# Ledger of designs, part 14: designed miniproteins, single chains, continued (2)

Each design is a single chain, and the fold is of that chain. pLDDT is the mean over its residues in the fold that is shown.

## One batch from the design tools (miniprotein)

Design m4458
Fold by ESMFold2-Fast:
Structure m4458 (fold): chain A 87 residues (1-87)
Amino acid sequence: SSLESRISSLSKEIQDLIKKHQEAIEKGDYEKAAEITDQINKKTQEKISLMESIPNPSEIQQSFIDMQKVVLKRGKEYAKKLKEKAK
């Protein structure tokens, strides 16, 4: 697939996982929520890597990359917190 197609596919997969994550949280299934969060983080990292492969990114493209890096950092912290709750 083209780079844009791969990024779009990952974004859709992440959105589907976010919905499943919300359902797990609402049911108090913190172990499942942590597993889904790890999957979201992995796909977010893949998305960042693909976006960073864009030659000479525009200011808007760079802003989106930087934003995704913040999301990943927070996502990793959140996964750790959920794992502590699952115990």
Scores: mean pLDDT 87

Design m4459
Fold by ESMFold2-Fast:
Structure m4459 (fold): chain A 57 residues (1-57)
Amino acid sequence: MKEFEDILKKIGLGGYTDKMIAEGYKSIEDLNDENIGKVSPQLRAKAEDVKAALEAH
């Protein structure tokens, strides 16, 4: 959904959008510390930013 892509861009993860969709992520709620690690180690380094974005939404 558009909202998911917009959130990824806001937190600097726009470059990972295709990979996240391929892994089955559809919304910010699917993003957590455990699941982020499945996408890439670099994305796991952004886990705190993702959690903050999830809590802010």
Scores: mean pLDDT 64

Design m4460
Fold by ESMFold2-Fast:
Structure m4460 (fold): chain A 90 residues (1-90)
Amino acid sequence: NKKELQKRINALVKKYKRPESITSLINQVLSTKSLREGEEDAIAKEFEKALKDCPNSALKLMFQGLLEYKNPSPLTSLDIRAARRFWCLK
């Protein structure tokens, strides 16, 4: 469920030693956006890829972009991947 996914992603933020500003943005995304049911593992893996390899400046843009995304459909792992590729792979 969404609460377990939030816990798992916060553990990843701590693992990759990201600042509170990134933690805050991620929790805002997870609290305000609907996520596709059954994709929690795939979504967590895409967040982990971003948290492992992307600079903090790119992560801020990625998560702000996800917050501003106007599609009413639940976010999928492919949506997270697209945001990661757009903002983190230059």
Scores: mean pLDDT 80

Design m4461
Fold by ESMFold2-Fast:
Structure m4461 (fold): chain A 63 residues (1-63)
Amino acid sequence: GAAEEEKQREEANEALGLAVEGLRKGQEVTGTVTPLGEDKALGRVVVGDRVVEAVVPRALAEG
């Protein structure tokens, strides 16, 4: 539903923000994408000692 899409976008935006900030600080940033069927993917972003996981639409994970 629309509410789930908004939550997924917020989590994806937070993960992206963390990755960008880590790169600016010279931290190692590792991203992993695991497909969850045809429509969704599990995105994992590791920045230093922090790990953020978000379920995102597959199109967003591939963009």
Scores: mean pLDDT 68

Design m4462
Fold by ESMFold2-Fast:
Structure m4462 (fold): chain A 57 residues (1-57)
Amino acid sequence: SMSEEEKKKEYQKQLEALREGMAAMGMTQERIDEHILLIKAVRERVSPEEFQKQLEG
């Protein structure tokens, strides 16, 4: 298994690549941020109710 440090670095690289890809497709920064929040929520197994709270700030 990968170390926690390696997993964190890989996760950050994947999020950055995804942000760049969405920006290249013409997606707004607000929409990119929403998608990143959704990805994090799925990874952290956040409920739909908690996800809505995160979107609200």
Scores: mean pLDDT 75

Design m4463
Fold by ESMFold2-Fast:
Structure m4463 (fold): chain A 98 residues (1-98)
Amino acid sequence: SAALRQRIQELLRQIDGIIKQMVDLLNDDSLSVDEKEKRLAELEKDFNTLVAQTQALLAQLSAVDPDTAARLRLELEIQEGIFLIIVGVLNLILEKER
C-alpha cells in the first residue's frame, strides 16, 4: 500500500507539472496559433494518459486503504477541474486569434 501511495503521489505531481505547462502556454506571446494548438493537443494527450494511470492505481489502493484512496481521488478531481478550465480559456483565446 505504501508503494501504491508513493506511485500515485508521483503521478499527481506529473499532472501538476502538465497544468503548470498549460498556464505557461497561456502566457507565451512568442508562439503562433498553430504552435499553441499543437502543444495544447500534446498536453491534453499526456494529461489523459496520466489521469487513466492514476485512476487504475487508485482502484488498487481503494481495496487496501479506502480512506487514503478517497483523499487522493479528490485531489485528482480538483486537478481535472483546473485542467478543464484552462483548456476552455485556451480554446477561446485560440478561436479569437484566428
Scores: mean pLDDT 88

Design m4464
Fold by ESMFold2-Fast:
Structure m4464 (fold): chain A 71 residues (1-71)
Amino acid sequence: SSRIDNLIRNIELHVKNNDIKGVQRIIDYAQRTFSPEELKEFIERVREIAKKSKNEKVKQTLLEGIKRLEK
């Protein structure tokens, strides 16, 4: 999905900049606007970003975001 690709690109930019608030806003936007099917794909892609993150605060923010989206 091009919508998922756009949000993933935006998350990757905020992660690169260690922008915690930017990451949180994108996750909140996905939760409000995505279908359950889009959310499942988004969660899987965010999980891969979290695994590669070297900044512990960013990594924890991504993992907490995933946990919230899985409810």
Scores: mean pLDDT 87

Design m4465
Fold by ESMFold2-Fast:
Structure m4465 (fold): chain A 90 residues (1-90)
Amino acid sequence: SNLEEGQKMALRTSIEILELIKQQADEDMKKELDKVIEGLRKAIEGKATPEEVEEMIKLLKELKSRTKNPIHKRQLDAVIQLLESIKKNL
């Protein structure tokens, strides 16, 4: 894996954040969050392609636009920024 240990830790923290958001989400948002969580696990394993990272970013931006909770918007934005940074290094 070309990811540094700090990036892998940040991805693990992102998974925990998304799982917490998922607890308060409707069924459609839960399915989309599960897709992102699976993608983040693949990224930690060094198996995610740049295209898969881009799809995760798109899905997170859609989830952020549909969320009304300002804390969840900030948390989703933090995950988006992390993935944008990782994509530049792939």
Scores: mean pLDDT 86

Design m4466
Fold by ESMFold2-Fast:
Structure m4466 (fold): chain A 95 residues (1-95)
Amino acid sequence: YAELVALYSALAAQASGADKAVFLTLLGAALIQLGQYAAAVATLKQALAISASASLFTLLGLALSALGKTDEAVAEFKKALALNPANDTAQANLA
């Protein structure tokens, strides 16, 4: 995952618009896998400033939950469900 962080960081720096949002989302996911939850939150918020998706809200909710920010995590999971009601991860974290 450290190699993916380096790769996606470089790709995000070179990209613009929707492509940048995709690479920032992938970078955020890789940071979560490394346990770097605060860095993941910052990166995923950058992606959200470009475009919103159910996957982005779900990843942000997971990172916030890992940091103990339960109320903020619940809010992000609810946003994910508003975009995709069949999102199993968001549903499980709200139950």
Scores: mean pLDDT 76

Design m4467
Fold by ESMFold2-Fast:
Structure m4467 (fold): chain A 86 residues (1-86)
Amino acid sequence: KVIEELKKMSDAEAIKFLMENSPLSAEDKGAVAAALHAMYGGMDNKRAAEIVAPLVKTEAGKKVIEAIANSKDLKEAIINAYKALS
């Protein structure tokens, strides 16, 4: 049901929901949010992931960044990030 709700949300709402419901450290949340907002601004997913990868410190954060890098668009990146945290 959460994935269905994420699909119905705007990209900005989905990013906010992901950040509010992610069990990530504040630092890793900052890096993930920066990558997703960069994609919202038109940056390629692989480039966004590469830029923030050095800022991520936990294994959970690294899995989320890898999920973003392997996604085709922003909505898929948000959904795959959520799945990586489940």
Scores: mean pLDDT 83

Design m4468
Fold by ESMFold2-Fast:
Structure m4468 (fold): chain A 94 residues (1-94)
Amino acid sequence: SVAERLRAIVDEAAKKILEKIPTEEEIEEFVQRIADILREAGASEELVKLVEENVRDIIKVAIEYAKKYGLDVGEAVFRLLAHGLILEVERRMA
């Protein structure tokens, strides 16, 4: 399912956050991977753009928490917010 694919790449990205703050290039590569999965699953371009924007915002918030409280806190915040976004995507594609 789309949700399973999104959870897999979110888990991969979360593990990378535990190692270091992602670069802008790494963030855009991750966003593009999510966009590609959604397009392949038949999501509208409106939904794809909304998800891309929300993913960028989620990563930005997670990085802010990582800088203030540590990489483990940033990873936890990323996982929490990304899980919420995946649930919204499932709801909109049902």
Scores: mean pLDDT 87

Design m4469
Fold by ESMFold2-Fast:
Structure m4469 (fold): chain A 95 residues (1-95)
Amino acid sequence: DARRAAAQALVDELIKEAKEKGIKVNITRDGPAPSTAQLRAAAEALKLAIKYNSNVEIRFHSRHDVEIKIEKLPVTPENLELERQVRAEIDAAIA
């Protein structure tokens, strides 16, 4: 899937940029390869981590589940929207 390949390429470039800026990026996986939705969520988390110069941990638990922890994120509409989007994607996938 070209969309999944594009999402993976974006994640890879954002990881490189974050590491070049001295940001600690820890990505772990429990289970199968990440879905396109999980990769998109990871890309948005990496963009926020880069924006705030914050360490980030991303854990892919399943095809639908992703845990994101960004150490220095303020409570902002963008951060709340990211959490809302990840939750909605998981809920839609299991309905």
Scores: mean pLDDT 72

Design m4470
Fold by ESMFold2-Fast:
Structure m4470 (fold): chain A 70 residues (1-70)
Amino acid sequence: MLEAFAESLRGASVLARQRGDDETARLADEGSRYLRQGNVDLGARLGARVNHRLQGIPEDVAREELLEEL
């Protein structure tokens, strides 16, 4: 499961770079790396930030939603 999440973030990084959003791409790369290292908390937090930056959803609302899912 963590590998699938890491792969998803890698895809998000590629998409963000294609859109010229290097910062979102960088966050996605870091999130993927942390998930592959077993740091689920930090990886999931970075993944949530990436998704919200792409959708414009407030980070605090997204963080609560993610924490209740974990």
Scores: mean pLDDT 70

Design m4471
Fold by ESMFold2-Fast:
Structure m4471 (fold): chain A 90 residues (1-90)
Amino acid sequence: EVDPLEGFSKEEIKEYMINLAKLAQEKYEKAPEESHPQIIEDVVEAFSEYIKYMLTKLSKEEVREIVEEAISLLSPEVAEKVREVAEKEL
């Protein structure tokens, strides 16, 4: 009903992205290896949608900075796939 990010500052928008990365990493670490491809796809989709949203509120440079900080919290395999999507949107 309400966009939870509608009234958010840049810092709050960044915190949401960081929390998304933390939850994604936790899910990836706890899942069996056969589930990793599906988790990576789900994470990539969530990041793609949120990056598009951030681009409606922030500059490309600000979004890139936030995304790079979030990516730093992810395993290399997940980070690589998220970075590929970020480069397409930015």
Scores: mean pLDDT 79

Design m4472
Fold by ESMFold2-Fast:
Structure m4472 (fold): chain A 94 residues (1-94)
Amino acid sequence: MSDKEKLLELLEEIIRLAEEVAETEEQKRLVRQMRELLEQMKKETDDKKFVALAKQFLALAAEIISLIKEKNPEAAERMAELMREADEVVEKIE
């Protein structure tokens, strides 16, 4: 598996967890924006632009974790772990 493929799989897992726990319109909006960024990343051939999109995704993921952490601490912690793994992969692509 390439670093890009591994990153896309990690980000897809983050979205899946976020979709399962998203209850408010704000949380659902953030999940939709993350999905749109992931679809853009799948089509992006430039490594620098791919990394920029990944960083935007991770910023939105951090925002949703903050919103869900109190009601869904286990999901928030799992998403945070996936984000740490994603950050390590982003550094390898940069």
Scores: mean pLDDT 87

Design m4473
Fold by ESMFold2-Fast:
Structure m4473 (fold): chain A 77 residues (1-77)
Amino acid sequence: MPSVEELRAVIDTELAAEFRALGLSEEQIEAHRLALKVALEAREEGLSDEEIIERIIEALEAAGYTDLAEALREKMK
């Protein structure tokens, strides 16, 4: 099974590259870091991938990244 550290490395490299390709600002990259921390915490709790995404969306909305939260929700449909 991939470790949380291996998954973190993939997310840090792959998703950061995808976010840059999407033209995200530095502030939006900080939102990605928040999402990563929330995802790791939820994974330690044993949540499903769908539940992890819902927690990420909630955290982004709470932090004021409402546009990014909606974009992520659109991408997950």
Scores: mean pLDDT 70

Design m4474
Fold by ESMFold2-Fast:
Structure m4474 (fold): chain A 100 residues (1-100)
Amino acid sequence: MELIEEALKAIKENNPEIDVEESLKNIEKLLKKHNYDPEVIKKLELLAKVTLLIIKALNSKDKKEQLEYLEKAKELLEKEGADKQLIEDVEKLIEEVKKE
């Protein structure tokens, strides 16, 4: 996926520390610019939104906020019929946060 490689390269060249919201905007802009198939765009937007929620959870200092972001990520994956493995990976993150 050449477009994703270009996006990742641009992000890496601009920041050693990735700003997730800015990275998401740059990826969306590239997808729209290159007129990707709507179904492919939808799947990539889903993955980007889930990734953003997980990073927000990991950066939160409040356990309740962490759980809310991870639960939203799980609900979004389930609602869109994502791969069972991705849903299980998010469930594992939820359980690890609950143990803290």
Scores: mean pLDDT 68

Design m4475
Fold by ESMFold2-Fast:
Structure m4475 (fold): chain A 92 residues (1-92)
Amino acid sequence: SPIEAEIANMEAHARAVLEEMLALEDPVRARLLAQLTLIVVSSEIYLLFRHATPAQRDRIIARFAGLVDEFKAALPELTPLLDKQLAAVRAA
């Protein structure tokens, strides 16, 4: 499915950015990179929602929730931002 390929690409990109954030010595830059990544990923999700069936939408949300958990485990200080973003995606 083209949508499954797009989801996989989104996950791969987000995980690559997470690894880059963990390598940064500057917590301000790490936070900025996390915020920019969340904006990009959310924009990609909203584009996918335009062409997704309800079942595909549920899978996209589940995959995004998994990414949110990975980011929270690596950067616990981002938990309020990550939870707010997941809630926004679920409400869309």
Scores: mean pLDDT 79

Design m4476
Fold by ESMFold2-Fast:
Structure m4476 (fold): chain A 59 residues (1-59)
Amino acid sequence: EIEERLEELAERFGVPLDAVRAAVDSLKTVNGLSDEEAVEKLERMLELARQTKADHAAA
C-alpha cells in the first residue's frame, strides 16, 4: 500500500503521479526491489536531481 507515498513524491517533486508509478514499477521489475526500497531509491534520485536542477535553473 504505497499509493499514498507515491502521491507524496509526486506532490513534493512536482511530477505527474503516473510518472512516479511508472518509475517505481520499473525499479521493482528491473532491479528486483521491494515497494519500500523502490520508493526510497526514487526519492533519493529525485532529491539529487532537484539539487542539480536548482544550481542550473537559477542561472
Scores: mean pLDDT 75

Design m4477
Fold by ESMFold2-Fast:
Structure m4477 (fold): chain A 72 residues (1-72)
Amino acid sequence: SMDREEQINQMNAVFDGYIKLAEEKGNKDAVKRIEELRRRFEAEARTATPEQLQQLTVETMGELKKIRKEIN
C-alpha cells in the first residue's frame, strides 16, 4: 500500500501534467477546472483515512480524464 504522502505526491505530479497540457492547448477553462479539482483533492486528502484517500484518488482521476477529453 502507498502511504498518504506518496499518494498525494503522485497525484500532484498528475495535476501538474494535466495543467501543462491544458495551458499548451490554450484552454483556460480546463486549467481553472483542474486547479479547482486539485484544491478539492488537497483539502480532502489532508484528513482522509487510507481507504478514503484511495477512493478520492480514483474519483479524482476519473474527473481528470473527463476534462482531458474536453481539452481537444
Scores: mean pLDDT 85

Design m4478
Fold by ESMFold2-Fast:
Structure m4478 (fold): chain A 71 residues (1-71)
Amino acid sequence: SSEREEIEAEKQRLLELARKDSEAMREALLKDKRLTKEQQEELAKGVEESFIAMIESIEKLELKRLEEKEK
């Protein structure tokens, strides 16, 4: 039981950190006047794509952990 709680807590913490980091980074990039508008948009898009990939990776890890526990 404690191991399941630990796995769930780890997933939730990673998801929260990924979301907060992604939001903060995108906001900083879009407000960074040292970058051209094209650079701001390209970098912000890259951050969003990285966030989506990270969410998918976290979900896949959770699924694998649950499958191992089921076996």
Scores: mean pLDDT 75

Design m4479
Fold by ESMFold2-Fast:
Structure m4479 (fold): chain A 79 residues (1-79)
Amino acid sequence: MSERIVRETSRLLEERGYTKGAEEARRAGEKAIREGKSPTEVLKAVYEAALEAGVPERVAAIVVTSGALIAIGDEIDEE
């Protein structure tokens, strides 16, 4: 779950032209996963890193939400 959230969120940011935002979000998400944080805490870390990298707040919120929904959808489709 958390690994898919980080992957999908970073991909969506990069596709929208926020290359630095995608890179920083990926680093923050991977760090949060390594620290054993919950999926919700991983989402928060990715969101905050995107904001710090200059991604507009609305874009960061939409991308994080969309990435989480895609990750959940993939797990439902696998079951």
Scores: mean pLDDT 78

Design m4480
Fold by ESMFold2-Fast:
Structure m4480 (fold): chain A 98 residues (1-98)
Amino acid sequence: DAELAQLRADIERSLKEIDELSKRIPTPEAKRLAENTKKSVEELVAEADASDDPQERRFLLGVAQGIADIALGILNFEIDRIKEKGLEKEVEEQRKAA
């Protein structure tokens, strides 16, 4: 199913973006969000793979993408906030000092 294959590709891309964004935010909260999101998404993908019902598979993958989208929104909001406050350099210096 081309639609399910595209949804899986979108989920994998979102997880990669979450990982990269979390590395740009040097907080335990960002790392925990990325790790918890990856775990939840991977569990839903595994449930979809175990299902013989195409509608259930599509629903579970849709939920996984939704969870990934929420995490991306939170991380992008924090990146934008850091940029707006001119804190990018200070945040990077604190990360290097730790």
Scores: mean pLDDT 83

Design m4481
Fold by ESMFold2-Fast:
Structure m4481 (fold): chain A 89 residues (1-89)
Amino acid sequence: GLAGGKEASEYAKKAMEAGYEKNGPSGGTAAGISAIGGAISAGLNARKGDKEGAEKDIRDAYLGAEGAGGEEAGKYAKKAAEAGMKEGE
């Protein structure tokens, strides 16, 4: 699984599905990449003790997924990155 385990993977899938529904395969793929990348980066920064870096990764995951697939994709990408941060702590 991703950083954040099953919870991050489930939210990343939901981000991808929301992005796909709004903007088709490209939107779904980009939203999924934002969610996955956010979970990994936030988890790694949390593991290093960089809480500010992890919080920025969560924000960037939201913004990237929202831009690609709309607000719902952004919300799920944020949750995936938050799960990654929690697992890294």
Scores: mean pLDDT 84

Design m4482
Fold by ESMFold2-Fast:
Structure m4482 (fold): chain A 92 residues (1-92)
Amino acid sequence: RARELREEAYKAFKEALDATPVEDLPRAIGAGLRGIGDGLQKSLELGTAEGAIKLAEEGVRKAKESKDPIEAAYYAGEALGAAGYAELLEEK
């Protein structure tokens, strides 16, 4: 489940970058990286794989709903961070 969400989030991030004008690309990349950090931090505060999965699902949804590619990159990043944390907790 976490791995599937990570793949969806990565795809959404790539789509956001592809939709971003070249001149704004550094801003979109920066937003995505900030999103990853925020997603990881929020997942740590939730403390469960289930909570992190829910955060990742919401992040993917928000990325797809965003009309601004920079905003989409941020939410895709947040979903990547949350999904990565959930995947780490699910590994034995």
Scores: mean pLDDT 82

Design m4483
Fold by ESMFold2-Fast:
Structure m4483 (fold): chain A 111 residues (1-111)
Amino acid sequence: MPAPSAEEVEQLRRAAEAIARALEERLGAKILSLTVSGATAVIEAEVDGVKVTVGLTLTRDAAGRPVLHISVEMDASASPELRDRVLALAEEAARAAVPADTEVVARLASD
């Protein structure tokens, strides 16, 4: 990918910080790390002993519209309810933190 703009890096950082905050405030998550590098960000967290990794990537579609991709990876011991809650919170927090014209696509990574 070409180098991300300063504005794109700022949007990505803001989305990652919003997700980390939502996990802390609503699930009691312990944030282990939050790393932003180029067009990607990674949040490592722990909820009730379950390791959670949230990856973010900012891209553009064929029309040049910004798309934020969110991937949630969890320990195999995670309950379906916890997986659904983490995914929903990540999507909600990201949507609130990015401009309205940014598409947010959130998915669970395979176990």
Scores: mean pLDDT 82

Design m4484
Fold by ESMFold2-Fast:
Structure m4484 (fold): chain A 66 residues (1-66)
Amino acid sequence: MTEKERLAIAASRAALEAGATNTQASQVAHDVAQGKDPREAALNAGLTPEQADAIAAAVESEKARL
């Protein structure tokens, strides 16, 4: 599994925990897997700034573990 795939999984899980739909979580994961900014990906998926911040924090935490 690539680093990008690990970050995408972290983003998807954080999105669901923040109350995103499965479709929104999948869109965020796809964008993060392509190397897009997690916060921008979340906002583009229609999530709130608070949800986007939570997703970005989760991805940064996962980067620190790699």
Scores: mean pLDDT 83

Design m4485
Fold by ESMFold2-Fast:
Formats: C-alpha cells, structure tokens, sequence
Structure m4485 (fold): chain A 84 residues (1-84)
C-alpha cells in the first residue's frame, strides 16, 4: 500500500528530526532504554521495536523532540490501520 509506505517514511523522518533536537546524553539514555527492552523481548516484531524506540525518545527528549516522536508513532499506527 503506497499510502502506508508514505506514512512510514514520514514517521522515520520525524523520528530522525526528534533525535537531531536531543542532546547526546538524551540519545544515549533513549538507546539504553531501548536496548534493555529488546534484551527482555528478543522475539519482538519490527513494528514493536520501532514503537518502543519512539516511546523511549518521547520519554528522554526535550518537549519538542517528544512531540515529534509522538507524531511519528501516530503516523505508524495509521499506516498499520491501512495495512489491516
């Protein structure tokens, strides 16, 4: 579905912008949280991994970075609804 792929691409661009607004320490904290979650969930799907990564960015980022990460998650959820 071309629309679902477009939304996924936009979500990844927003996630990249969120990371660009974060300090190195905030990015390291988000990555550490994501790695800890993946260690406990080794069979997680790609979609589950991406959603947890965005949640970690939202928790550790500035208010602006957090807003972009949440918007990215909403676009991914919409893409999944279109693929269902």
Amino acid sequence: DAEAERLKREALELASRAMALMSPEEVEAALAEGEAWLAQNPNASEDQRINQGLDALARHGSPEASALAREAKELLDKAKQLEA
Scores: mean pLDDT 81

Design m4486
Fold by ESMFold2-Fast:
Parts: sequence; structure tokens; C-alpha cells
Structure m4486 (fold): chain A 80 residues (1-80)
Amino acid sequence: SLDDQADNAIDQIDAQQQALIDKMKKKGFPQSTIAQVDATITVQKMRIIVAKRTQDEQALQDAIQKAQDAIAEIQAFIDS
């Protein structure tokens, strides 16, 4: 169902968000940078929640894609 897709996406993003924050802490990134990354991923999760609430399948797929794109950009930034 759309609800299951949204819930599964949130669970996956929650795990990725925690892993990125832990990696940043281990690498000694400033707390302000970690907070910015945390906020950026949280905004994308909110988009998925809105798509679930409105039962918009297209908005859900778009929000999931944007969340994964943001995570990929953040991973590249951390690894640079």
C-alpha cells in the first residue's frame, strides 16, 4: 500500500540519517554542520509524511527520490 511504502521509506531514511550523523561525529565535523545535515534530511522526511497524508502516489515517489538524492549529496560531501 501507499502507507506501507511511505513507512518503509521513513524507516530506511531514519537508518541512513543516523549512520551519516554517527560518521560525521567520528570524523570530527563541527556540531553546527551536523545539525545542518540533520535538518536537511528531516525536511525530506516531512515531504514523505505530507505525501502519505494526502495519499498522493506521485508526490510520494518524488519525495522519496529527493530524499535519496539529498542523502547521496551529503555522503559525497562527508567523503570529500
Scores: mean pLDDT 89

Design m4487
Fold by ESMFold2-Fast:
Structure m4487 (fold): chain A 80 residues (1-80)
Amino acid sequence: MREEAERKIEEIARLAREKGGLEVGDRLVKEYGPLAAAGAMSHYGGTGVGLFMRTWMDDPDAAKSIAEAVEIAEKKLAEE
């Protein structure tokens, strides 16, 4: 659930920082939380994190993307 999802999202965010750059990943987690950071990495592969953050702030549909990112995070963590 929420707390469990946040733990898994933080693990995905750590991987995102290692692959996409520590500065961007750390800033995403601090400003928008680990759900937004994981959502950006899962949907945009680290390249489009800026676009995701803009959409997430202004569009409630971005919340759906975060929920999907949680499911993707669970799948990736289970495979690793």
Scores: mean pLDDT 50

Design m4488
Fold by ESMFold2-Fast:
Structure m4488 (fold): chain A 69 residues (1-69)
Amino acid sequence: SATEEQARRSLRSAIRALEAGDVAAALKGLQDVIELGVEPEKAREAIAALRAGDVARAIELAREMLERV
């Protein structure tokens, strides 16, 4: 679906931002996924991990979401 494709695009963008240390871009990508209604609880968990400074956990969660979409 268009929603799933947009979620994949936002998740790939968020993962690239996380790997580059761009927290603002990563937060935006994860928030976009929440707005699309794709695994919103896991996306919120990824945002919480990122806000706590656990970038590795945020990447793990974002990749897990990408595999399921």
Scores: mean pLDDT 87

Design m4489
Fold by ESMFold2-Fast:
Structure m4489 (fold): chain A 79 residues (1-79)
Amino acid sequence: SDRLAIALAIVDAMAAARTVDDVRAVIAQIEQVSKDYGIDFSNAIAYLRRAEAYLRAGDTARARSQIAQASIIVWQKMT
């Protein structure tokens, strides 16, 4: 399924994210998928925006926690 392949790619991108720019790229991917499939990802994007703020503050552990919450939401809504 193309949708499953897209879900896997986004979850992998979230797992690989290390920088503010990585998180912003993931947000752009989720916004495109939201448009293409008509799925509301506002909660997942909110978690990623918090992750961006934590990365800017140097708090990698809290950033990773927020990304993990976004990943769960994206996976559940895509599968």
Scores: mean pLDDT 90

Design m4490
Fold by ESMFold2-Fast:
Structure m4490 (fold): chain A 67 residues (1-67)
Amino acid sequence: ARDAELAARMQRMVEATRKYAAKATPESNRVTAESLEAAAQKEAADPVMADGLRRSAEVAREAAAEK
C-alpha cells in the first residue's frame, strides 16, 4: 500500500515536471534537471523516490535540449 502510493505520487511528479518544463526556458530546465539529480542522490536509500526524481530530471534535461 505505502510503496504503491509513493510510486503513484512519483508518477504524478514526473507528469507535473513535464508540464512545467514545456512552459519554462531551456536554461531554467537545465537548472531544474541538476536540482532533481541532486535530490535523487540524497534519496538513494529510497529506490522508488530516487527513480521518480531521476525520471523527472530526465524529462527536464530533454526539454532543455530541445530548440
Scores: mean pLDDT 78

Design m4491
Fold by ESMFold2-Fast:
Structure m4491 (fold): chain A 70 residues (1-70)
Amino acid sequence: SDQIRQERDRRVREISDEALRRVTELHRQAEASSPEEADRLIQQGQQVAQDLGRQGLAVDQQLTQQEQQS
């Protein structure tokens, strides 16, 4: 079903946009912080990107399985 594929692409894009927004905000905070605080914020941004990337992959896999059953 093309509808399931389109919904999958849309949800993955939404998760990617959220990841970009959160990482950008953490980098902005890092620019205004001490070097030690900046390192922590950058590492937090990497963790956020990894967690949201995993969520995007899970959504892609779930909707792909639904397409195969539909």
Scores: mean pLDDT 80

Design m4492
Fold by ESMFold2-Fast:
Structure m4492 (fold): chain A 97 residues (1-97)
Amino acid sequence: MSEEELRREVVAALGLMTIAVIREAAKQNPELAKELKPVFPILDKASDALARGNLEEAAKYLEEAAKKMRQTGSPEAKEFADLLEKVAKLLREEAAR
């Protein structure tokens, strides 16, 4: 494994962990789960892209999920949207190397 491959795996793992944290928060808050219901299929597509090593496609789906989360008006959804946009930026930067 090259150092570049290792960096890609680390950034992909960060993306997957971020999605897992959002899903766990929704399990603990039923109201948040209702607001995020239309976002979960997009996060599933992001997870699939991350598992396949497609960082650019994953970033696109995380950006789409973040945009949808911002539309809910929820403060928690807005914080998760900010986090997803930050992770998407890291994925795009690594994909462009």
Scores: mean pLDDT 85

